# Designed miniproteins, single chains, part 30

Each design is a single chain, and the fold is of that chain. pLDDT is the mean over its residues in the fold that is shown.

## One batch from the design tools (miniprotein)

Design m1018
Fold by ESMFold2-Fast:
Structure m1018 (fold): chain A 87 residues (1-87)
Amino acid sequence: MKLEIEELSREERVIDGERVEVVELRVTFPEKNLEARVRIYRTAERVDVLARVTDLETGEVTHVSLTFPASEGLSDEELARRALEVA
């Protein structure tokens, strides 16, 4: 799957005493007319991915929520790809 990825923001927050990296991406899949907003919360132990995927032909919106162990070492691109594959 070939995706076009734009990083909208990247920030580090402290939530309940834990350092969390929060990344927001705009992802497009032109061949399928899909556009997504993907938010990634990365901690030392886990990665949480929240995606809002829009079908640009129908206007239908699908919400995806996935969690992965941080030990899997998945990139932001791979996390975005997995979210769009589930949608």
Scores: mean pLDDT 82

Design m1019
Fold by ESMFold2-Fast:
Structure m1019 (fold): chain A 61 residues (1-61)
Amino acid sequence: SPLDRVLAHVRRLAAQHQLPPFEVDALIEEARRLHDLGHSEEAILAAIDGTVARLVETRRS
């Protein structure tokens, strides 16, 4: 399903950026919320990518 692909993407980003479990759980909740609201897979992926980029930059700044 689109949601399963999004959740797989979240897990890949979590491994790539060594995100703590708390941040991973928040990303999964965001993905499910956006899916329940009827957003497309592409829109959800863009939102998740933006959130991860912000989290990574915040930790480096």
Scores: mean pLDDT 84

Design m1020
Fold by ESMFold2-Fast:
Structure m1020 (fold): chain A 89 residues (1-89)
Amino acid sequence: MREELLKEIQEEAKRLAANSPDEETKETYEKIANAPSVVEAVAIMLKANIEKLEKAGKLEEYKPKIEEILKEFAETLGVSVEEIYKAMK
């Protein structure tokens, strides 16, 4: 199931990259499409969104929602939130 899930994520990311409205979004999806694992794909997506929120000065407002999303991904992937944070480094 992990390999099938990774392939699904990579295929969807390729499709989203091809239909992206701007180059920054396209580059993010291209990175996700080339991620070697589901955890790294999730980490790439979350890191890009966190950096965008930080640059907009909204990180503190969205911090509780980011933590909730991290918890949901951790539970879905069967990993810890800490493992996702480590993959973002």
Scores: mean pLDDT 77

Design m1021
Fold by ESMFold2-Fast:
Structure m1021 (fold): chain A 92 residues (1-92)
Amino acid sequence: MEEKLKENAERFREGFEINRKAGVELARELGDEKTAEALEKMENLEKVEEAQKLVIESAKKGSNPTLVSALAINVVGAQISLKLAEELEKKI
């Protein structure tokens, strides 16, 4: 029972890391080192908000819309995964 909650929390922690790493790669493809550095240091929900602001700034600059959209989705995926992991961990 607790094992299942723990297993799911670990999977969401993995989802956070997968989305964060994909975001770093996409930010570098865009030439946006500031966003890449923010994503590499993204350890909590406050840092996710900082990364989201940088992605919005990249969109405003008229960068490649497909890469910016993919980056935005990865940042949102990281945020949701981290939040779900923390909520499941509270129930263990």
Scores: mean pLDDT 78

Design m1022
Fold by ESMFold2-Fast:
Structure m1022 (fold): chain A 70 residues (1-70)
Amino acid sequence: PDLAAIAEELLAIVEEHRDRLPEDVYRAIVDAIRRHRDDRTVLLAVARELQKLLPEERERLEALIARLNA
């Protein structure tokens, strides 16, 4: 999979919902994505955490998880 493209999409979701995330959680997620843009395991963990935090984005995040598992 194009891990860089998936990382950018995860960053976009996080920025779209920045006001809904606690500051420490926002900083941790952004840092994890930026440091580990090529790490499938980290991106998968981030996507799963975002599904819990942002239920409205569940379907979009499920699509990204499917791409990570391909």
Scores: mean pLDDT 84

Design m1023
Fold by ESMFold2-Fast:
Structure m1023 (fold): chain A 84 residues (1-84)
Amino acid sequence: DAALAAMITMVTAMMQKLGVDQSTIDRYIAAIRTMMADPAQAAQLRSMPTAIDILAYIARRNDDTDFLARINAYRDAIAADDAA
């Protein structure tokens, strides 16, 4: 599935940019593969505009508070750059 492959590529690149380890990347890719196999979850993931939004959704669903903190720090940094 070209759409699934594209989503995994985007998410992997974003997680690498956020500085997370390969084991965390592998866990999130597995979660995306599982969610994309369910039509309702696949529709939800496809409706998200950015890789960071997809990652925030999965992190919140899995109570991954450490990764949510990294996502929030990244969003805050982008907002600060846009304001400067």
Scores: mean pLDDT 80

Design m1024
Fold by ESMFold2-Fast:
Structure m1024 (fold): chain A 80 residues (1-80)
Amino acid sequence: SETGRRYADAIIDAAETILREEGKEEDAEEVRRAGLEALRESGGDWRVVAETVIEKAREFGAEQAARAVELMRREFERRS
């Protein structure tokens, strides 16, 4: 759905922004790549994108990015 794609884009952008603000530019590029791949392979499932982005952020030790995406996922679930 258009809403699901917007949610996925918001999740990827938020995590990338936080990582870049923390000076983790290579990790930001990898989270964007993984999120976009998850979006394509799931057929636009924003929940799969959120799980993938959280997992990647945690692999990088980027707890602030992971937490931000968890909060966004809860908000988007309330709206769905």
Scores: mean pLDDT 88

Design m1025
Fold by ESMFold2-Fast:
Structure m1025 (fold): chain A 60 residues (1-60)
Amino acid sequence: SSEEEQKALNEVKEKIRQGIANGDLLGALKDALDWLINEKGYSLEEASRIVGEAVAEVQA
């Protein structure tokens, strides 16, 4: 659902913020992508879109 997607996006944004703060952005991106695919059941295409949107919003 849209609500579930928004919650996933917000969680990914938090993971990215923590990665930036810890100096490990690449690790955070990998963990967010793996979490979306393996824990949340998103496809690679959908997970990549969500991660890209989260990065854009955090870095804006």
Scores: mean pLDDT 85

Design m1026
Fold by ESMFold2-Fast:
Structure m1026 (fold): chain A 77 residues (1-77)
Amino acid sequence: KAEEVAREVLEIAEKEGRVPRVDMSREEEVKEIARFIERLARAIKEGDEDMVLLMTGVAKATYGSAAKILVDFAKSQ
């Protein structure tokens, strides 16, 4: 489930030094990441290689090593 993966991504990123957001609740941040995963999964299904490359880069820049879990889950959809 995308929300479970989103929580795992946040926990790993925070453990690696990412500062938690103060402008939204954790549940709102989880939903934001879940929507990102859904959009990436759609781009993969549609064969939008440019969007997949862009979004994968954004995930790596934002979540570091946790991005692999996010991308692997999106590919499994």
Scores: mean pLDDT 80

Design m1027
Fold by ESMFold2-Fast:
Structure m1027 (fold): chain A 65 residues (1-65)
Amino acid sequence: MEELADRIAEALLENADKVPPEVLKQSIKDLIEKYPEIKPALERAVERLQGKHPEVAEAIREALS
């Protein structure tokens, strides 16, 4: 479960340059609706993304709210 969420976060990271924040936010919202269990893992991913992709981190934060 948590490992799957980490893999999803990695996939989002690898596509961050190709995906606008708005699209990323929608994808995260869809993932949370299907797998609400991933919320804690996404919060962890936000911490890591703030250094490399702050816009992506903010999109995830908004989707989690």
Scores: mean pLDDT 71

Design m1028
Fold by ESMFold2-Fast:
Structure m1028 (fold): chain A 94 residues (1-94)
Amino acid sequence: PLMSTEEGIERLIEELEENPERAVKVLYLSADGFAHGIGPDLPKLVEGLISIADKLKSVREQLIRALRRLQTMPTLPRDAKEGIDKLIEKLRSL
């Protein structure tokens, strides 16, 4: 299972900064876990991804596609959707 603590999210973001290719899989796993009441706080994960967006340039198209699919989930909370919109805009500006 993914870490659900703030410290766990910080460590996860550090790993994704070093291995951007894992960001898409981690995002889907976090969203699935969040929908089932488990795993990391999706809004906090998205905020962390925004902070390292420059490191995600190599996977930006795949990540934007994944983020757009997550936006169509009816169970996704508004703050997570707003964070996803902000992340997509930042990735598109790179």
Scores: mean pLDDT 74

Design m1029
Fold by ESMFold2-Fast:
Structure m1029 (fold): chain A 81 residues (1-81)
Amino acid sequence: SAVDRALARIRAAFAAAKAADTVEAFERAMVYTYTLLSELGVPDEEIQALADEAVALLEAGASVGDVLDRTLARAERLLRA
């Protein structure tokens, strides 16, 4: 399905960002996720809330890996709603 393809792409992008472990890689992965969620009809306010929470957690000292794992779980819930 389109949802399963999007989730596979998000997982791959997040794996790459975790391996790089940089803010720049995190930002690229988040932009890519935003684009995919928007293309699949997730409301902009839900995507913005997802992005804002991820940035806030990273700024509070959470690891890139932990933030991306949480973001993936929430993105999957939004896509399967």
Scores: mean pLDDT 86

Design m1030
Fold by ESMFold2-Fast:
Parts: structure tokens; sequence; C-alpha cells
Structure m1030 (fold): chain A 87 residues (1-87)
């Protein structure tokens, strides 16, 4: 189901984002970059899935774009959290 798939991708993005923050706090820049990249990919996959389901339902492209933007803003928020943890 779409909701379960989106929840799984969102959970992945959050989990990898948290691991990236933990790696920054531990001084491990290699692992931090690796987990940040994985978090970003999961977030992009979630945005793509939302857009695909909206297209299937005949939702206008502009509405699908708005939902995709919301998912991308979440990825940006995780990046900001990681940068603040590095300070």
Amino acid sequence: AARAELAALDAEAVAYGQKAVEAIEAGNSEEAKKYAEKAGKAGLAAAGLVAAYMRELGVPAEEAAALQEAALERVRGLTEKMLKAAE
C-alpha cells in the first residue's frame, strides 16, 4: 500500500539522518557523508513515489509537485539538523 511504502521510506530517511548526526558527533566524517547520502536518496525516493501515485489518481501536476516539494523540504531539514550537530 502507498501509505506503508511512504512510511517505510520516511523511516529510512530519518534513521539514516540520525546515524549521520551520530557519526558527526563521533568525529567520523566518512560515515557521516555515507549516511547523509543514504538519507537523501530515501527522501528523494519518497517524493518520487508520492508524485507517481498522484499521477495515477489523475491529480494535477502542480499538486503532485507541491507534495514532492514537501518531501524535499523534509530532506533539507535533516541536512540542517546534521550541520547543527557538527557545530
Scores: mean pLDDT 71

Design m1031
Fold by ESMFold2-Fast:
Structure m1031 (fold): chain A 85 residues (1-85)
Amino acid sequence: EVEKLKKEGIELARKILESRDRSVLEKFEEVVEKLFELLSGISREELENARRGKGTDEVEKKLSEETLEVLRELEEEIRKLEEEL
């Protein structure tokens, strides 16, 4: 599932770059949010609470080096795709 969402994110990024279609951007944002939740186990509510200074320890525990590595890989793939277009 993580790999599927990563692939969907890259394809949506490609469509945004090719078409400049802002409606595709909304779908891309949704996929990125789902991917983040899956990789970190951090819900949207937990993120909002952490932003307000509540439950930051739990968010920090869930943001493992492994999760951050996958997120960095996704960012690099998007960056490479942008260079090719």
Scores: mean pLDDT 60

Design m1032
Fold by ESMFold2-Fast:
Structure m1032 (fold): chain A 63 residues (1-63)
Amino acid sequence: SMMKALSEKRQQALKDILEDYKKELEAAKKITDPAAQKKKIEEIRQKTSDQLLALDEKIKAEL
């Protein structure tokens, strides 16, 4: 089977997640309040990490 073609479709979704992550991270970096910035960055990282990990694991398991 063409594993590369199958993986490409899932990596398109991964790219979208990363684009949202970058936008949110850039906004968080502009927060002057260090406590608010730290909290926001942690929330963004946790959400994105969970989504990326789930996608990566499903790519391997689904194949």
Scores: mean pLDDT 75

Design m1033
Fold by ESMFold2-Fast:
Structure m1033 (fold): chain A 86 residues (1-86)
Amino acid sequence: SSEIDNIRKKTKNLKKQLSDIVDPEVVQDVENFLKTFGVTLDNPGATKYAAGIIRDYYSDDPIVSNKISDIRDQAGNLNKQLKELL
């Protein structure tokens, strides 16, 4: 549906924002780790989980950590919306 497509687009935008905030290698390492469990960052629930892991790498940086937390919360909201459509 168009609603699912819109959630998917927003999820990809959050993944891009995360990569713009942190070192791309950190994002790639977490993405590779999640792939071992059959999980990809095209899903908002997976993006929320990945943002949580990445935030722990930046726990000593409140500015970066807070930006990651915002992305995590936005991904969590998209995941709730997706579940309501399924």
Scores: mean pLDDT 82

Design m1034
Fold by ESMFold2-Fast:
Structure m1034 (fold): chain A 97 residues (1-97)
Amino acid sequence: SEEEREKRLEEYAEKAKEILQEIEEKVQEIAANTKLDSPENLAAAYLELAKWAEEQGLLDLAKAFRLAAEGHATGKTKEMQPEINELIERAIEKLAK
């Protein structure tokens, strides 16, 4: 269930608080500095997040952000969302170890 998924993510978040806070700060930084008024600008913001994640060695998260960028650029965000969610969950699990 969605509740069971949320509970697992909360447990992983407690173990990975520092890196999850860093991810959130980077998301807020890019959002504040990028004009998110078009699919193209939103895709560009996600590509910037993907580059940052790759530099941190967060490869599953980088792939998730690249898929989000492609989804916004092509209008296929809904089709890509399940794979994005799986990659994010995998990244959080890996950080909690």
Scores: mean pLDDT 74

Design m1035
Fold by ESMFold2-Fast:
Structure m1035 (fold): chain A 69 residues (1-69)
Amino acid sequence: SMTDASTAGSDALSRSGPGDDGARAGGRAISDTMGVDVDDATLALRIALDSGLTGSDAATKAAQILSDM
């Protein structure tokens, strides 16, 4: 679900730290949870992070972007 994807992405961001490593880890976690392409999930999360969102808010926004595709 989107909620599960948001949780998985947020947890991965928290563990992997800031920047590119966090975005890739979070994107992969969202990809695995939603069954979407990992590059699409990573891009969606990067868009959310670039807009100034962090942690769970960024992961939630990424899941919303992917659901709207």
Scores: mean pLDDT 80

Design m1036
Fold by ESMFold2-Fast:
Structure m1036 (fold): chain A 70 residues (1-70)
Amino acid sequence: SEEEERIKKVAEEILKDLEFWLKELPNYSPLEAEVRISIAKSIYDYFKPKVSPETYEKMKKLIEELEKKA
């Protein structure tokens, strides 16, 4: 459906943003890192019932890496 395709595109953009935050993590202050991790977790919870399991697992892995490296 059109809604499923829109959700997929938004999820792909979010994955790119999470990868960018992970790459830039050493350049963030501790507060900037904490805020981004908090936002990422909120996004993950929102998208969990809306995206494919494959997309969900990619988001989960990126968030776990953000938490691990922060």
Scores: mean pLDDT 82

Design m1037
Fold by ESMFold2-Fast:
Structure m1037 (fold): chain A 73 residues (1-73)
Amino acid sequence: MEDTEKANEIVKKLGLEDYIDKVEVKREGNGALVTIITKKKTIPPEALVQLVKALRDELGLGEPFGVQLIPKK
């Protein structure tokens, strides 16, 4: 299973499917970029923090890694 598929399973496990359309993970060297594509329903800040923590812990993301939020039209 690739990092992007694992990330989307984490979204489902945390019950965040109503807020998040898709998560993409790209690893380059020792870094990573996480792109979170959001739905029209606004994600609560606590849920976003929980998601980023779960992605870091379960995918083994070291520092540095970036996170970006992109709304879906």
Scores: mean pLDDT 77

Design m1038
Fold by ESMFold2-Fast:
Structure m1038 (fold): chain A 80 residues (1-80)
Amino acid sequence: MPTIEENIKRFREMEIRAQDELDELNASKEEILKVRKVIEKGLEEMEKLIENKSPNEEILKVVEKTEKEVEKILKEIKEK
C-alpha cells in the first residue's frame, strides 16, 4: 500500500504530466480549465482525507479516480 507521501508524489506527477499534455495538444482555455477543475477537486478531497487521518486506501482511491478522470478528458481532446 502506498504511503501518504507516495500518494501526494503520484498526484503531483499526474498534475505535471497533465499540464505538459495540455500544452502539447494546444488545448483551449475551456479544456484547460476543465482539467484543472478535476485536479483541484481531487487535491481538496485528498487533503481532507489526510487532515481527517483517513486510511491510505481511501486516499489512493481519490488519486486513482482523479487520474482516470484527467486521462479521459485528455483522450477526448486528442480525439478531436
Scores: mean pLDDT 82

Design m1039
Fold by ESMFold2-Fast:
Structure m1039 (fold): chain A 80 residues (1-80)
Amino acid sequence: SEQEKIEEISRKLAVAYRALKMMKKEGKITDEEYENLLKEIREASNLLRQGKYDEALKKVNEVLSKIPEDYIKEAEKFLE
């Protein structure tokens, strides 16, 4: 359903944002890389707000693919 897509995208956006903040705090990402990924998160969020669910999902998955799996898993634990 569309609601399930919205919930998946929203969860993934929250995971990506939290993971990036953790990486920034721990010095595991440069200021430039952090700002670039944050812009991509904002773009995915804007696509979600516009009802472009497939584009938003693709974009957030691209962001998540650039984040180390351990940071993704740690972020997911905080959002469960």
Scores: mean pLDDT 88

Design m1040
Fold by ESMFold2-Fast:
Structure m1040 (fold): chain A 90 residues (1-90)
Amino acid sequence: MSDEEMEEKGTEYYKSLGFPEEEAREMARTAVEWLTRAAPAILANPELLAKAEELAKKLEPEAEKASEKERAQLGVEAAREMIALVREAA
């Protein structure tokens, strides 16, 4: 799929969870950047992968108690943090 197609599908998903359209679209853009740029870079770099795993461990207790909507919000926030880690490593 193109980035535009992924953004539109992501926007509809976040809207289905109850986020406003503008917020859902921003969340979808972050998710697309995570999937297309950040995640491949992290998987290729052992140091970034270790940092990503540490972040996931910190968020896991919150995710266990969270609703689907809250888990989506946490996932996007984690994606933003990981995108920042990739940018610092570049």
Scores: mean pLDDT 80

Design m1041
Fold by ESMFold2-Fast:
Structure m1041 (fold): chain A 63 residues (1-63)
Amino acid sequence: MKVVEEVRKAVLEELKEPEKIREAIAEYIAQLVEEGDLEQALLLAKRLGLEKAAKLIEKAKEE
């Protein structure tokens, strides 16, 4: 699942939080994408200002 790994990487690169928090958020958003909850993943990415992750999730929603 290339999209899941790309979203995880984008969150880790964009999020300006301590490493432990970045990893937890990246894993949570990646899991939402993996489970097909793209709407919730997109909402969270947008609220956190994760532009690259949000664009990847948006593209996945459109297939």
Scores: mean pLDDT 78

Design m1042
Fold by ESMFold2-Fast:
Structure m1042 (fold): chain A 98 residues (1-98)
Amino acid sequence: MEAEIVAELVERGITPEEAYRILKERNLSAETIVNALAAIDAGLTPEQARRLYEAAKELGVTMAQIVDLMITEGKSLDEAIEELKKRVERAKQRRAAR
């Protein structure tokens, strides 16, 4: 599962240079590497990174969008997920109202 690969890369603490090598050697998507690097930059644990990936997939957003809320607005992982969930729901309601 891709979430497990992201967690593994976070646990290893890969650098951007190592990320490019791993991309080629393991035939991973650029999205997987970008998500792992974003989690490392945010100082997340492997378990938090896995949960972040699952939440991003469920909401149809990128992990980077959730991480941006954590860094820019000082939100916890849970608070950032709930905020994006509310934004997604509001967008759906606006479409359904017409």
Scores: mean pLDDT 72

Design m1043
Fold by ESMFold2-Fast:
Structure m1043 (fold): chain A 64 residues (1-64)
Amino acid sequence: SSTRERLLRLIGEILRIIGEIFDIDLQLRDPSLSAAQRAALRARRAALEARRAELMAEMRALPP
């Protein structure tokens, strides 16, 4: 695949992850969430942030 095709795929994945993090942040604004539910959402958010960082690092490593 060309560098452009790989870049576009990485951008698409990063945008999807940003959308998922945004949705979790909206859910976390619910004051009725239990401590367990809040902990689960925070854990999922942290995993998505880690995945986003991995994809951004992969994007920066692409050849010119």
Scores: mean pLDDT 88

Design m1044
Fold by ESMFold2-Fast:
Structure m1044 (fold): chain A 96 residues (1-96)
Amino acid sequence: MIKLSDEVKAEDLAVARAALPAIEEQIREAREAVESGDKEKIKEALLRLIGLEIELSMAVILAEEAGDEELKAELEELLERAREEIRRIDEALKKL
């Protein structure tokens, strides 16, 4: 059945799908920030990943509601990777 919110969900899913390569790049950049040992770069990477974790969590819900199992699986994988990187950054900051 047609819903008034269907266009909003479709636009959100299209944005999420188009953003997948950029999301992977953000996770990679966070790893490089940790390897640099620069405390300020590591802090900036942490803030970016926290924002990304929130966005990915919302995107997973939208993909599930839309029945896009493939996109949901890809987003869940990226969400877990982002959460793991946040954990690594927290540990790295404690060592500096």
Scores: mean pLDDT 76

Design m1045
Fold by ESMFold2-Fast:
Structure m1045 (fold): chain A 94 residues (1-94)
Amino acid sequence: MREELEEAARLIAENPEEVEAQIKRMEETKAELEANLTPETKEEYELKLEEYELSLRITERLRAGDLDGALRLVEEWEKRYAERVERAKAIAAK
């Protein structure tokens, strides 16, 4: 995990313009998901919004050189993996 985050931080540093463009695209996608929330899609869109929000936070930490902060976010996400799988199954069963 740490070595993978170090590699990600290196790629971010080598490609700052592409990373900035990717962050902008993710923010736009998040805004579109929030704008299209309906009672029927709420559970699915909330799960997707949580994933986008976490991805943005990890990227921001890596850009700031906070590798330990990024690692903590990844570890918290992985610990809740079983919960997310069960939520996704429940949504798919509808």
Scores: mean pLDDT 73

Design m1046
Fold by ESMFold2-Fast:
Structure m1046 (fold): chain A 110 residues (1-110)
Amino acid sequence: SMESHKELDELLEKAIKELEELKKQLSDEQAKLVDEIIKELERLVEDLKNAKTKEEAYEHLMKANEKILKLLNEMRSLAKTKEELEVIDKIGEVVKKFLVEVQKIVDEEF
């Protein structure tokens, strides 16, 4: 619905703002991986807006989660300090909160 699409856009905007702020505390190589995570979240929102069934929506959620976990693990492998690992954990929490809220919208829409 148009209401659900607006709610998805608002959740995405909030997540992107939080990720862009955390990105400032990371190396250039790690920052590029944050950009890839943002791209995956944007793609997920577009895919969910075009989903016709709950099953299709859940497939998009599962694929996005898998790709993001791989990116987070790559980011952790590049970490040189405990402080970098703490920032990456915060990025993981932002993404987790976003995906939980998106799943609620999927469950309500279908």
Scores: mean pLDDT 90

Design m1047
Fold by ESMFold2-Fast:
Structure m1047 (fold): chain A 66 residues (1-66)
Amino acid sequence: MAPEVIVIDVPADASAEERVQLVKEEAESRGMTVKRVFVSADGRTAVAVAEKGDETTVIVARPPSY
């Protein structure tokens, strides 16, 4: 199944740890289990891969888009 993508806009000055926490919280709020977490080399983007049954969701915490 194609993964659903959820994007969270997080302030550019937020830490990599804050971004990781936000993607985990989003997955948990949806009743999903976090399987993997990735952080970009610059620490500005965090990506979580979460699953619930046969559903796979990718959650991205990124700097705001204007």
Scores: mean pLDDT 77

Design m1048
Fold by ESMFold2-Fast:
Structure m1048 (fold): chain A 77 residues (1-77)
Amino acid sequence: MEEKLAKFRELLLSGPALSFEDILRQVGLSEESIREAVEALKSIPSDAKVPPQEIIDSVRDEEARAVLEEYRRLRSQ
């Protein structure tokens, strides 16, 4: 998983016009994992830029949860 998170970090920070779904696909997540991660991001409150822990904890897919935790870490500090 660490290798996937490192690739996720690199793609997220590189700044080309990749969608979040495209980034997760490049990282090598399954379609199910991508779907769960995207659904969790859609649940972010409008004034927040980081998924709340409650939303991340609701994600059942381990890879989707791991990339959301990394996204939260990168965006929060």
Scores: mean pLDDT 74

Design m1049
Fold by ESMFold2-Fast:
Structure m1049 (fold): chain A 65 residues (1-65)
Amino acid sequence: MKETVTATGTIGRVMERDLGIRVGERVTIEIDEKKKTATLTASNGVKRTLSAEAGKSILEALKAE
């Protein structure tokens, strides 16, 4: 699964602090169920690899904000 969202609200601020993805950046979240990983790619070139569960939680939280 691959979705692109904007880093906004409270979750956006947490991502800026912890992942270096700035508030207002477009973030592509790619979830690989076979590898159980999620790759976050920001438009500024920052790339982070997380667990699939963590990636899903971030995606749903950003969609809820």
Scores: mean pLDDT 78

Design m1050
Fold by ESMFold2-Fast:
Structure m1050 (fold): chain A 65 residues (1-65)
Amino acid sequence: SLEQQLKENLAMEIQTFPDISESTRQALVQSVKEYPYPIESKEDLQLLRGVGRKIADYLAERLGL
């Protein structure tokens, strides 16, 4: 589904973040996978475990959310 594709794209994007540790990237990827609802907005990104405003803003900008 489009929602699953977006989650896969988000996980791939997080893995490319150079300014956060590998353990933080892994934790964020797990948070995306564990989130039981579609990620369709910046507000949804902020509901993910370990995602603060800065990371949510960055991801939303890159994903066009």
Scores: mean pLDDT 76

Design m1051
Fold by ESMFold2-Fast:
Structure m1051 (fold): chain A 89 residues (1-89)
Amino acid sequence: SEKEKEIEEAYKNEDLDRLLTLLDIGIKEGDEELVEKVIDKIAELLSKINGLDKEKVVEAMKKAVEELKKEGLPHTEEELKEIEEKFKK
C-alpha cells in the first residue's frame, strides 16, 4: 500500500518525525496493521541509531498507543517521542 511505501521510505531516510506522523494517522483511522508496522519500524530505527532495546521500545509504544486510543488523547506523536527519550542511552 502507499502507507507501507511511506513507512519504508521514512525508515530508510531515518525520518522519525514522519514515522510518528504515520503512527498518529494509523491510530486516528483505526488501522491496527499500520500502527503495528510503524511501531516496529520506529523501534528498529531507534535500536539501530540510538542503541535502544527494540523489544522494550515496542512494548512501551504499544502500551502508550492502546492508552491513547482508548482516551482519544491528542499529542500521540509528542508523547511517543517522550517515551523514546526515556529509553535513550
Scores: mean pLDDT 72

Design m1052
Fold by ESMFold2-Fast:
Structure m1052 (fold): chain A 107 residues (1-107)
Amino acid sequence: SEKEKRLKQLFEKAKEAINKLVDELTKGLSPEQREKVKKIVDDFIKKLEEVVEKALAGTPLEQVRAEFDKIIEELKKELSKYLTPEQVEKFVEAVRIAVDKILEELE
């Protein structure tokens, strides 16, 4: 469907923007810390994809929103171990913008 195509495109754009931001925010970290942050973000992206798939399978939008909120809060906690509060806030803000666009398309 057109909606599924738009959702896939929005998700791919979100994934690219998130990965670019990870590279920028981790530039000053050690290689080991960068690898840990990338692992956290990769796991987060997989969870986002799983929630989008559940939404497409008919999960109520209210539950989808709650799942996104939960995984974003977990991301914030995990990133706070390696990034400054300002860097975490910038990353979470970008993620929220991407998630909001996905939620609008799901409505």
Scores: mean pLDDT 85

